Designed miniproteins, single chains, continued (2). Designs and how they scored, part 4

Each design is a single chain, and the fold is of that chain. pLDDT is the mean over its residues in the fold that is shown.

## One batch from the design tools (miniprotein)

Design m4108
Fold by ESMFold2-Fast:
Structure m4108 (fold): chain A 84 residues (1-84)
Amino acid sequence: MLEELSLEEQIELLRERLREAKRRADEAIEAGDEEALREVREELREIADKAARVANESEDLELQIEASMLVIDAAALITAIENV
């Protein structure tokens, strides 16, 4: 699925997935839903992995920077969830 998209389209999709994951994390933290937090962590790890792949494959410096920022943001949110 994702591999059929351009690298730019993949980054836009990953940004949307990251925004949704942040929303789900906030809701799960407020509800004390440990199962939902586990699911969000798995989603964030997948987002980070796919963003890292885009950063490695892209020859566009702007896309490399955007992809690297997504990796950092996903990792930061995982750390925040694990410390709740």
Scores: mean pLDDT 82

Design m4109
Fold by ESMFold2-Fast:
Structure m4109 (fold): chain A 74 residues (1-74)
Amino acid sequence: SEREKLLQRIDELIDKAREALAAGNVDEAWKYVVEAAHLFQEAVDRGLLTPEETARVRDRIAEVFREVQAAKAA
């Protein structure tokens, strides 16, 4: 389904962001987090996610976003 494809892509982008961050590639990590956030917003706007999925994905993106912002500020 479209919902499943979006969730899978968001998960892949979050994983790539964390891999990039671990490698010290902060700008690359930022690009992945921004793309994940855009896809998440699309999924929310289209009503594709359950409340539980929305909370889980939002928390996951927020966590990685905080990690990237901390690395950018260092």
Scores: mean pLDDT 86

Design m4110
Fold by ESMFold2-Fast:
Structure m4110 (fold): chain A 87 residues (1-87)
Amino acid sequence: SHEELREFLENAKAELERLLAEKDYAAAVTLMRITAKELLESPDPRARELGRELLELVERYEAGEISAEEMIRQALELLDREIEALS
């Protein structure tokens, strides 16, 4: 449901904000991969699109194209966008 998806995204956002504040970038990458994988397995095409966008950010970070902080900031922006759309 939209409410379940919203709660999932709110929890992912809160955890990513905590990991960014703690500078635990390895845990942030792991959380983003897990979050993206769960979203990609969703029957909701919007959830799958968000999952692809999150995975792309992880891949760009691993390729050295963006910093860990930039990866997390962009992920938080994507999560905020989708949370607002579900409101």
Scores: mean pLDDT 89

Design m4111
Fold by ESMFold2-Fast:
Structure m4111 (fold): chain A 98 residues (1-98)
Amino acid sequence: AASVSVSAPQTVKAGEDVTINVTVSGDLPEDAQLLVEIRDAKTGEVVGAAVLPLGASSATIRALAPEGDYEVKVRLFDAATGELLAESTGALVRVEKP
């Protein structure tokens, strides 16, 4: 089975770019791709997202949200079928005033 993990900085300032690191392991289909989401930890509202090819080990997502606590999660999909192959545990990021 495939697995995916994510790491993110513990704190960033609002309006700054958030760089996350993604690690993928296991057997992957040719059409596998990564979806990165940043959500408000209290409301579940998506405040940032990026789609990455498997060759990407990091993503930079601009933090446009106001100060607060956010969860970064990565999902691994088969792009040909839409099947969810693996999901990371959430990484918590605190967004502080700019």
Scores: mean pLDDT 76

Design m4112
Fold by ESMFold2-Fast:
Structure m4112 (fold): chain A 98 residues (1-98)
Amino acid sequence: SEMERRIRVLERRYELFKEGLKNAKTKEDLKIVARGVLTALGDVMEYLTPEERERLRKTIEEIEKLMQSDDFDDIKKAVELGLKALEEAIQYLRERLA
């Protein structure tokens, strides 16, 4: 039940971030979404296997590199990569709950 509650919170955060990406008009808007996604990815890290955690760590490093850019498209790519990683993490947690 506690794990199911945590997964539901992550799913709600994921939908909020997807909406934020759709509505973002500036690189500053995208940076807010990206920081939120990175926080969510950090929160799920403790529930992942060592293999899943290492995969996520590499993705986080790529996101952080893209976030150093002042390009709208690079920051948008960072958000998209983060959302994909968050979706995959949620899927792994749901598979373990089943």
Scores: mean pLDDT 87

Design m4113
Fold by ESMFold2-Fast:
Structure m4113 (fold): chain A 62 residues (1-62)
Amino acid sequence: SMEELERETRELIRKEGLERVLEDIRRGSNSRVVRMLRELSLDRYGTSSEEDIIRLARELYA
């Protein structure tokens, strides 16, 4: 479910750190956390743009 994906994504961002995750997004890395963020972004915003993925990562980390 999307709720389960969101919880897992939150935990992974906390473990890896927000700054590292943001760097992965900006580099276009296809890491597990970035793939999870793309899926959540598509569900929430209808798009997986870099801007939306970054915004989502910040919201989930807070």
Scores: mean pLDDT 88

Design m4114
Fold by ESMFold2-Fast:
Structure m4114 (fold): chain A 92 residues (1-92)
Amino acid sequence: SLVDYVNSVLEKYPHPDFEVKPITEEEVKKALELLDRLNLPFSFLPIAALAVKYVKEAGFDIDDWEAVELVFRGLLLGKTPEEAIAEVKKKF
């Protein structure tokens, strides 16, 4: 499944200082919608799903595209998960 694929790739990425549960079907679906919205290729799916997961586990609404996109861009720029999440906290 896409969920199993994403989780297998993400074991290599750094994790934030809070508990992160495995990526779910809904988070993969949201990540696919993010990639379609930004016109980005499938190769970005694992990092997009990770951004959705960090937004959710940090207590933010994953339907807030500004929050999800901000974390995703932060991760792409090489920010730590904590730095990417802190940018959301400053704006919302």
Scores: mean pLDDT 81

Design m4115
Fold by ESMFold2-Fast:
Structure m4115 (fold): chain A 87 residues (1-87)
Amino acid sequence: EKEELIKKALEKRKEYEELLKKVAEIEGKKAEVKYDEELLKEEIENNPEEALEELEKMKPSMEKAKEYIEKNELKEAELEVIYEEEP
């Protein structure tokens, strides 16, 4: 049980880090999200349930980030279609 909760928390954490990195790239900002990996791992191991609860609370913010990424990807796809089609 505890091992499964730790794995889920680490997996969601990694997903959120990837989303934040993509948002930073779209905004033209080099945002390196530096986490104290040792402290994070220790905290997740000590209280995986609370870590998962915190990640769930971040879900609305991450969903907004995901929508922002998708909206910008659609804009880029629209530009690419213009370049592929002859006027």
Scores: mean pLDDT 63

Design m4116
Fold by ESMFold2-Fast:
Structure m4116 (fold): chain A 81 residues (1-81)
Amino acid sequence: SAMEEAREMLEKYKEAAEKLIEAIRKGELSREELEEALVHIRGLADKLLAYLRSIGAEDLAKELEEVTKKVIEAIKEELEK
């Protein structure tokens, strides 16, 4: 079902986000890579949020927003150094 696919997608998104935050905090990304990651994460999150809301998955959409916020905050903190 669409809800099952959405849940699986969110789980993979969360795993990828955790790995990215880890890499950011370890200083493994250059300034250019951080700026590119910020643009890509915003674009991807917008598309995924639109999809989740289109199928009525509001709780999953909120979880994705919270995960996305943490990634963006980690990128911004590293860019400010």
Scores: mean pLDDT 87

Design m4117
Fold by ESMFold2-Fast:
Structure m4117 (fold): chain A 68 residues (1-68)
Amino acid sequence: DEAERRRLLELAEQVDRITRELREQAERLRELIREGDTSLRPELEQTERDARVAEEARRDLRAEAERL
């Protein structure tokens, strides 16, 4: 299904963009924590978890699209 393959590739591209943004946010949070804002530690941990989940979803979407 060409339409389904296109949809999966579009979703993979969107998730890839989100994953990059989450990694950039995690790095920014690490910088702020290093500068003394330790209240952001739970947000960093959550952002790192979200980035791992997004990376896994991206790989799954790409693999599914390759099968179509």
Scores: mean pLDDT 85

Design m4118
Fold by ESMFold2-Fast:
Structure m4118 (fold): chain A 90 residues (1-90)
Amino acid sequence: MSPEEKAEEIVEEFRRRVEEIVKEAEKKAEETGDISEIHEAYERIRKLETEAAEQLEKLPEEVRQKALKKMAEIRDEVLEKLEELYQKLL
């Protein structure tokens, strides 16, 4: 597997797991009205980003930087969705 293919796999896995976290947080927050579900989602996303970044650190710098940029874009999109959910619960 090429470094580029490994990076793509790591980014895709990060995206899937983060999207599932957001869906779970939306469902639980809607059921309970508890903002702690959103806070837990933020912490889970941070942990996943750290774990994915550690895996990317083993790859060539150019490949790593492109993957980190894509992960940051994915993170920003899902954090925006969580912020919208948080505002709805206020």
Scores: mean pLDDT 84

Design m4119
Fold by ESMFold2-Fast:
Structure m4119 (fold): chain A 65 residues (1-65)
Amino acid sequence: GVATATALFDNAGTTADELSIQKGDELEFDTSEVVDAETVKATSLKTGQSGLVPGSALKVTSMTW
């Protein structure tokens, strides 16, 4: 399934695997791509870039199964 989320705050990616996001950015992730309880692999709908994002930075706005 696919979930859509909004970034709750700015987060700068510090490694090549991390995605830089800004508050209010829309992101999409596959519900099977949750890496762990803290980290989600997401794609920015603004830039098309994919990377690891803190789960705490995301507010899920829509989900499909």
Scores: mean pLDDT 74

Design m4120
Fold by ESMFold2-Fast:
Formats: sequence, structure tokens, C-alpha cells
Structure m4120 (fold): chain A 95 residues (1-95)
Amino acid sequence: SEEEAIETAIRMAEASGKSISLADPEKGEEVRDRLIEAARRGPEEAIREFRRATEENNKLSNQYYKEGDIKKSMSYGVGAVANAVGVTVLERLLK
């Protein structure tokens, strides 16, 4: 259902924020809050913002990996995976 998909997306937003917060608490809170707000606006807005977060967090993960900051790389990488799972759940709702 739409409600179950949105609830799962919110859980993925929380998981993403928690992972990022292990390396960067301010950014983790920002990502969490932004994605929860998007989920509350509906599935189309949620998909756009979760896709954007996936792209942003993958870019940061790759940047920190190149800089040798494995902790930040992993925290942002796991956050990006959680964001991508949110996209997948929301896209399945629209089928």
C-alpha cells in the first residue's frame, strides 16, 4: 500500500541519517529531515528527493574514499544504499 511504502521510505531516511551521523552528525540530521519531509509530501516528491540523496551521498562516499577517509566513505556509502532502497520501495508502489 501507499501508506506502507511511505512508512518504509521514512525508516530508510532514518537509517540513512543514522549512518551518515556516525561520521557527520549535522549532515546526517539534514539528510534524515529532508527525506522525511519529502516522504510526507507524497510518493512522487519522495522518489525525487531519495534519488537526489542517493546521488549526493554516493558522490560524497567516492570523494572521501579518494581522500583516504574510509570512515566517512563507508558512512555516506551505507546512507546512499538506504536511500536507494527507499527509491525501490516507492517505485514499486507506482507500478
Scores: mean pLDDT 88

Design m4121
Fold by ESMFold2-Fast:
Structure m4121 (fold): chain A 85 residues (1-85)
Amino acid sequence: SEKKAAVRERQAAAAPEIEALLAAGDYEGAAEIAVELARAEAEALGVGEIFEAREAELFAALTARDAAAVEALMEEVGAEARAKL
């Protein structure tokens, strides 16, 4: 799981920065980093194209702090990914 280990390292390194941005109210900056990490994870799992099609929607939902929209989007992406695997 070399690719999964690299994703975990990126997530661990980015976590303090995301937390600082959220504490400052910079939801757009936090969303940019979160989307980049989610894209890296999707690419590592071989489903980067599925994620890329929905990336703008995830960024918008994260920036708006719309947890319900984020959860719904991630469920749809996960279902499409499972259908292709």
Scores: mean pLDDT 80

Design m4122
Fold by ESMFold2-Fast:
Structure m4122 (fold): chain A 78 residues (1-78)
Amino acid sequence: MEKEIKELEERIKDLKKKVKETNLPKSLKENINKILEEAEKYLKEAKETGNKESLIKAQMLIGSAEVALSTFLVSMKR
């Protein structure tokens, strides 16, 4: 769990950096930031309680944010 938590923290940090560096539409930036805030809450709960369900939920939310960002970037390159 500690290794997985660290990997998810790094993924959140990377996503926040990409969102900050990319000129995203305001609505998309707000949606991704909201998903990342929710992911951070679940990750904190997993870190404090060892709850595997919170860890899985954080992972799913981070994945959703990554897909949203990637979908936008792909649509701009096509």
Scores: mean pLDDT 80

Design m4123
Fold by ESMFold2-Fast:
Structure m4123 (fold): chain A 82 residues (1-82)
Amino acid sequence: MNPVALALAPAVAGLDDLRTFFDRLDRDGDGVISAEELRAFLREELGVDASDEEVQAIIDALDKDGDGKVDFDEFVEALATV
């Protein structure tokens, strides 16, 4: 297997993988992620103890509308840009 081709696979299937990841974060199925849900996911699933400030900075970077929540399109757009 070519490691370069594997590194590019998330770019072509990224929407499907990101949708699965988003659905895990969106526990109530309302189509948006709050800072609290993101923080809980990082701690519970990834074992990462992110501070409230770090989580809020991520939400602020993803949230183009300034409503304090991240929808799927904003989440995909921000991750595709980074």
Scores: mean pLDDT 63

Design m4124
Fold by ESMFold2-Fast:
Structure m4124 (fold): chain A 65 residues (1-65)
Amino acid sequence: SLEEQKRAAEEFLTSPAAADLLARLRTVPEEERAQVIREAIYREKGVELSDEVLAAALAFATALL
């Protein structure tokens, strides 16, 4: 569900595991950041994000950079 996807993304992005993701996001072109986030959450949580949830996750992660 969208609610489960949002919870998984928030839990991952607010966890210590997000530090490696944020470091990687700083080294890739801006247009690649969404794909990097999608892949990281899929690997860690086994959840594939919808475009809506991915956009929100990208905005959240970008604010932490």
Scores: mean pLDDT 82

Design m4125
Fold by ESMFold2-Fast:
Structure m4125 (fold): chain A 108 residues (1-108)
Amino acid sequence: MNVAVATGGSGSKATIEALDSGLQIDDLIVHRGYSSLEDKKNIEEAIEYLKSKGIPVTTVNTDDELIDAVRRRKQQGADHLYVFGGTGTIPAMRTAKELGLEVTGLHE
């Protein structure tokens, strides 16, 4: 199972672009913590688009919630984590590597 983590508005846009380019994502985690007004709009637009494609979306507001969300996906059979965004993705990447998930980071 391929899981994606998106942080910020730019990370949310990059997730859409990757899907439109043929990347398969089975589950998405969106980190909403400390988003600007523009980021919040871009995140909501991305969530609606991804839901329209039938992709499950989970939202988190803290790094601890993000870490727990990644751990739950590993328990559910996640093999690969794709991360879209800046420094806000670091807790997810560290947790995924600790759990033995393959990690692909797309920096903006």
Scores: mean pLDDT 78

Design m4126
Fold by ESMFold2-Fast:
Structure m4126 (fold): chain A 90 residues (1-90)
Amino acid sequence: MAEELLERIRQAAEEALKALENGDYTAFSRALSRLIDLANEALRAGHVEVVETASEAFRELAEKEPDPRFQKVLQAMADTLRAEAERLRA
């Protein structure tokens, strides 16, 4: 259900942010993979609000990412999810 996906995305985003702050790349990779899987599940299901929440999570991760190359990848993911959410609303 959308509400459960929303909660799981928020939790995965929080875990990813904490891992970045601690320099724990292993925990970060696991949380990021979970976030990507949940975002794709939300897209397939057409859950606009969940997709928008995932987009915002990737944006926050991009802001905190110290590597400018990886920051650009995370920002691109955020922008793509935002565009898909807008298409789902149309």
Scores: mean pLDDT 83

Design m4127
Fold by ESMFold2-Fast:
Structure m4127 (fold): chain A 82 residues (1-82)
Amino acid sequence: SEEVLKEALDIVKKTVEEAAKLSPEQGARLLAQTLIDLGERGYPLEALEKAYKIAVDGAKKMGLTEEQLREAGRQLSEERAK
């Protein structure tokens, strides 16, 4: 739905602004954490795909790579599995 998509995008856009105030490592973790949380909350695939693209674009503007964002997500997923 439009409301669900808008909500997911608003969350990730706000998180990008917050991440930009942090160190690169903490910023990458915050973005990755937010994407994982949206997935766990059951947001539809279309919303998750658009949220991911916004997070990647935000990360790149902060001097982070997509690889750094993905690595942060991998580490967080492993930490949660322990």
Scores: mean pLDDT 84

Design m4128
Fold by ESMFold2-Fast:
Structure m4128 (fold): chain A 100 residues (1-100)
Amino acid sequence: SDDVYQHGNNYINIVQTDVQDTQQWINDQVQQQPTPQTFQQLADSIQQQINSIQIGQQTMMQIMTSNGVPQSQIGDFENNMSNIINQMQDIYNDLQSQSG
């Protein structure tokens, strides 16, 4: 049978890979000494990614709850997703500080 909690862990892995790819892309862009406008465009892209991750977190937690996943496992998923969101917020803040 499909383990709904395992689907949540697979989602975390996908998001972590996307975040790593995003971090590499940002590092490459920053090394090129971009304009303030380019930093704002990068920050906007990160904000859209954060919004997408937050929607995904809420959706997955709803699915876990409706399928009777233990609260401890839902909490672990929430903590992992919150850590990823915090990493993305730090990237956003760094880019915003250079946009103006």
Scores: mean pLDDT 86

Design m4129
Fold by ESMFold2-Fast:
Structure m4129 (fold): chain A 90 residues (1-90)
Amino acid sequence: TRAELEARARAIGEELLALAETEEEKALVEELYKLILEAIRRTDVLSDEEIQEIIDDAETLRDLVKTQSAEERIESIKLLIERLRKALES
């Protein structure tokens, strides 16, 4: 359900924010979380399956963040944000 997707988005957002080491990374995590919530609310644009894929990618990113450089983490988050922005423009 959309409520379950929202709960997952909140959980991963909180976890990514807790792992963020810089203000730039924290700002990007907040932006990502905000866009995922907007996508969940836009039932006319993205399916539950599409939102699930984005949340799964964010969960994968959380695992990778522990092994990536700060620059690599920031780039990965930016790419996911751009993907979400493009989807929401459609």
Scores: mean pLDDT 76

Design m4130
Fold by ESMFold2-Fast:
Structure m4130 (fold): chain A 61 residues (1-61)
Amino acid sequence: SEAERQALVAASNAGDPEAIDRLVEEAFELIKRAIDLIEKYSHLQLTPEELLALSREEEAR
């Protein structure tokens, strides 16, 4: 949830190594999702801006 994410960010800013590790893992998951989207739509030869527009359109549905 958003509240849990904000709590992790606050703990990370306080220097909690466990919170830092969790945020790093979350960042890697987001990067993996971005790579998966690029691979999924690579056959369309879309620009990064067009990929982001498609991603937002799918999220809005």
Scores: mean pLDDT 71

Design m4131
Fold by ESMFold2-Fast:
Structure m4131 (fold): chain A 93 residues (1-93)
Amino acid sequence: SAERAEAAREAARRALEMARRLLAGEASKEEALEAVEEAARATAMALGVPEERAEAIARRARDQLAARIHTGEEAAEAARRAAEGALIAADAL
C-alpha cells in the first residue's frame, strides 16, 4: 500500500541519518541498531507481513546483527543496508 511504502521510505531516511550521526560521533551503536530494527520491520510490513510477525523478524535481525557488529563503521554499514532494503521494498509496491 502507499502508506506502507511511505513508512518504509521514512524508516530508510531515519536509518541513513543514524548512520551519518554514528560516523560523526553523535549517536551510539545501540541507536543505529534500533534504526535497523525499525527499517527491517517497515520492510517486512511493506511486503505484506502482519505487524506482530514483522516486529518479531525485525527484533531477531537486530539481535543477530548486534552479536556480529563490533565497530561503529559496521553498525553504520548495517543501517545503510537496512535503508536500501526498505527503499527496494517500497519501490516494489
Scores: mean pLDDT 86

Design m4132
Fold by ESMFold2-Fast:
Structure m4132 (fold): chain A 82 residues (1-82)
Amino acid sequence: SMVEAAREAVERLIRGAEELADQAIASSVEVQRQAAEMMRGAAEQARQGAKLLPDLRESLLRLARAFEEQARRLEEAAAAAE
């Protein structure tokens, strides 16, 4: 179903966010900061989507929390490098 396809897409996006964060951590402080900002924006979009799409609310909130966690991890890595 469309809902099942959307849940699978969310799981892939969560894995992609983790992989992107790992790559950014292995890169420069500037890349870490940029990746964190992008993930904060993606999390906000997911939270807005959760308000508009009740059938996907739990999946979108899980996606938002995953982006927020990776953003925090990137922000901590950038701060530790300074």
Scores: mean pLDDT 87

Design m4133
Fold by ESMFold2-Fast:
Structure m4133 (fold): chain A 70 residues (1-70)
Amino acid sequence: SDARAALWEKVQEFAERAMQEAYKNKDFQTLELIQKIASISDPEEALALIREKMPEFSPEVQKIIEETLA
């Protein structure tokens, strides 16, 4: 569906930006988590994991979530 395709694009934009931020900060634990999220084939499952792990992300990554997935 168009909605699923749009959500997939948003999840990939989140993953790209969040991986760049994690790499810049040498936060390899967050980088591995984002890579795991990006590997999920179902964008709704990926979004659910992002929501579950929201408190574990830095304020900078949380801002990226708000800008890409809101």
Scores: mean pLDDT 84

Design m4134
Fold by ESMFold2-Fast:
Structure m4134 (fold): chain A 86 residues (1-86)
Amino acid sequence: MPLFDTTTGKYLKKELSELIHQVTDEEELSFDGMVTALILWAAEKGLFGPESEPTIIDLSGTKLGEVIGKDKVSYLELKEFIKSSV
């Protein structure tokens, strides 16, 4: 089921909703809740960058990377993407 963004009042893209539902079964999340869920998803997949670049998330070869269109994103870029994805 597509996830509802309570901050924007819109449904998230299907692919992004499916990724978030790997770490939570919530049908409605705030913008910050969605960012938190995707950060938890990335942590579970081991996608955070090396200790020298801990704020970079490596999305290479992941469905999230395909949806965003980038192989590496910062936390701020991820927030901007989610905000624009609804």
Scores: mean pLDDT 71

Design m4135
Fold by ESMFold2-Fast:
Structure m4135 (fold): chain A 65 residues (1-65)
Amino acid sequence: SMMKLEEKAKELIEIGKKLGAERVEVEGNKIYAWFKKGNPMTVLSGAVLVTLAKLYGFEAEVYIR
């Protein structure tokens, strides 16, 4: 990977927000995202974020509430 960990974290936060997450936080190599229940695209959005985080070397936890 050509990106610094900090730059990867910022990009994942922005991607999470763009995917409709209400809140996105990073702690070390973990990304946490909270999505609002009721949008049929939320499950797909969460899966996309988890996949991208893994490719960037992050662990991801997605919560739907």
Scores: mean pLDDT 81

Design m4136
Fold by ESMFold2-Fast:
Structure m4136 (fold): chain A 81 residues (1-81)
Amino acid sequence: SKEEFDKLAEEARKYGLEAIRIDPSRAEEVANLELKAISYFSYAKSAYDAGLKEKMEQWYKKGKEYLDEIRRLTEEARAAA
């Protein structure tokens, strides 16, 4: 559902904020990944509304890839703290 894209974007923001709070030296890298994840989930939502199934799936996968990278960086930050 469209609500899932909003939830995933919010998850990216939450992980990104946590990572930046733990390791501010990586703030720019994390913020850039967060913007990419949020943008792709927004693109997927727009594609869903337009009935573009293939583009929606493609952009959703891209968003998830960036979200997974943010999660990895957050886990690394937690381990180093």
Scores: mean pLDDT 86

Design m4137
Fold by ESMFold2-Fast:
Structure m4137 (fold): chain A 69 residues (1-69)
Amino acid sequence: EEGDREAERALEHLDRYLKDGNPAHLAQAIEEATEAMALGASPELKDRVVEALERAGVPQRTIDAVRAA
């Protein structure tokens, strides 16, 4: 599923960001998370992506925009 694939990519880049602090990984993760929401990832993956964005310190306004995709 396209959405699930993007959600998994987002989680992978968020994991990298949490390890190295590289803002490029965070930017990629946000784009991939937005695609995951737009393409209809499973509810379980959507929840996990949101939790990972919160752990990464992403502002709530950005998370809300991702959810609205």
Scores: mean pLDDT 84

Design m4138
Fold by ESMFold2-Fast:
Structure m4138 (fold): chain A 78 residues (1-78)
Amino acid sequence: VEAELRALLAEILAFVKSIVDQLDKNPELRAALEAFDARVVALGDRYRAATTEAEQQAVLDELRAAFAAFKAEVDALK
């Protein structure tokens, strides 16, 4: 679970870096990134509060889904 979380966070960081040059020109993209960042923070808090591996896996699955949705939103805004 931890290795998967680290890999996913690295992928998220790489994706955000790939769009950073577009943030100044696209306020909708900036808003989408801010919403996603808030979601990542909330999911991180839930992961740390999780008392079982099943709860940690559920949060990881939600983070994957949120990241997929964010990527789709970024594609739609271009």
Scores: mean pLDDT 80

Design m4139
Fold by ESMFold2-Fast:
Structure m4139 (fold): chain A 61 residues (1-61)
Amino acid sequence: HMKVLEITREEPISSEEVQQLALEAYEKGYDKLILTDTKTGEKSEWELTEKRVEAVKKALE
């Protein structure tokens, strides 16, 4: 079963912060990260795949 982490933020999230959140979610066993901005109502989704996490980890080195 797909395990989804939903995070609701009042403040804008930087690309770097999104990458950090995705890495943490993957480490906790989540398959998908969903971020919702409460001010704009904008919703963004990221699949937490091994390839994506490997790319993020390299970018943070």
Scores: mean pLDDT 75

Design m4140
Fold by ESMFold2-Fast:
Structure m4140 (fold): chain A 84 residues (1-84)
Amino acid sequence: MSREERILALALLEALRWLLEHLDEVAEALGLSPEEREEVRRALEERIAELEARLAAAPPLTPAERAEARELAAELIAQTREAL
């Protein structure tokens, strides 16, 4: 993985973890059925596991790269909240 790919992977992981934690609120805002919510939950859990595995196999990120990833994750979360 490139430096940029690792930063993006961590940012996506953090954003997806936030989405999973707030899934009930997001699902209600989008009008999802209980069945659709469970499908989204499974997809999120699968993607989180995939990203965790990819990052574990990759070289560790520096503190500066982790900070960049957190800033990007915060932007993704803010855009998601605005879209709801």
Scores: mean pLDDT 85

Design m4141
Fold by ESMFold2-Fast:
Structure m4141 (fold): chain A 79 residues (1-79)
Amino acid sequence: GPALVVAYFTTEEAAKEAAEIMAKLPGVESVEVTYDERTKLYVVTGTFPDRATAEAGAAELEKQVADMPGFVSVDVRAA
């Protein structure tokens, strides 16, 4: 079934850059940027057709954002 890549950032700038990277990943179907007022974090969510594609996308995203100021973490979840 479909899977999500969810990445967390302390700044809107970092989240927007991550969303642009995520939008170029193979198999990505949609990308959304939201702000969680409870945690004070920006959340970038990508939807992928399956878990294997999402895991590959998460690994590539993390590699590109690991040294980005404001990057917190990336997770893969069932959609």
Scores: mean pLDDT 88

Design m4142
Fold by ESMFold2-Fast:
Structure m4142 (fold): chain A 62 residues (1-62)
Amino acid sequence: MLEKIREALEAVPGIDRETAERIVELIEEGKSVGDALLELVAEGRLSWDQAAAASAAIQAVL
C-alpha cells in the first residue's frame, strides 16, 4: 500500500522522492492523505496544484 502511494507521488511533476517519503511518513503516523498534503502546503513544500495532483494520484492507486 504505502509503496504504491510513494510511487504515485513520485509520478507527479515537481514532487521529488524526499517529499513523497515525507507524505508517506505523515500517513504512517496516522494523518489522512488530505491532512498530510495540507501540512506540506502549509510548510511551503507543495503548491495547491501539486497537492491536488498528489491527492488524485494516490486515489488512483487505492
Scores: mean pLDDT 80

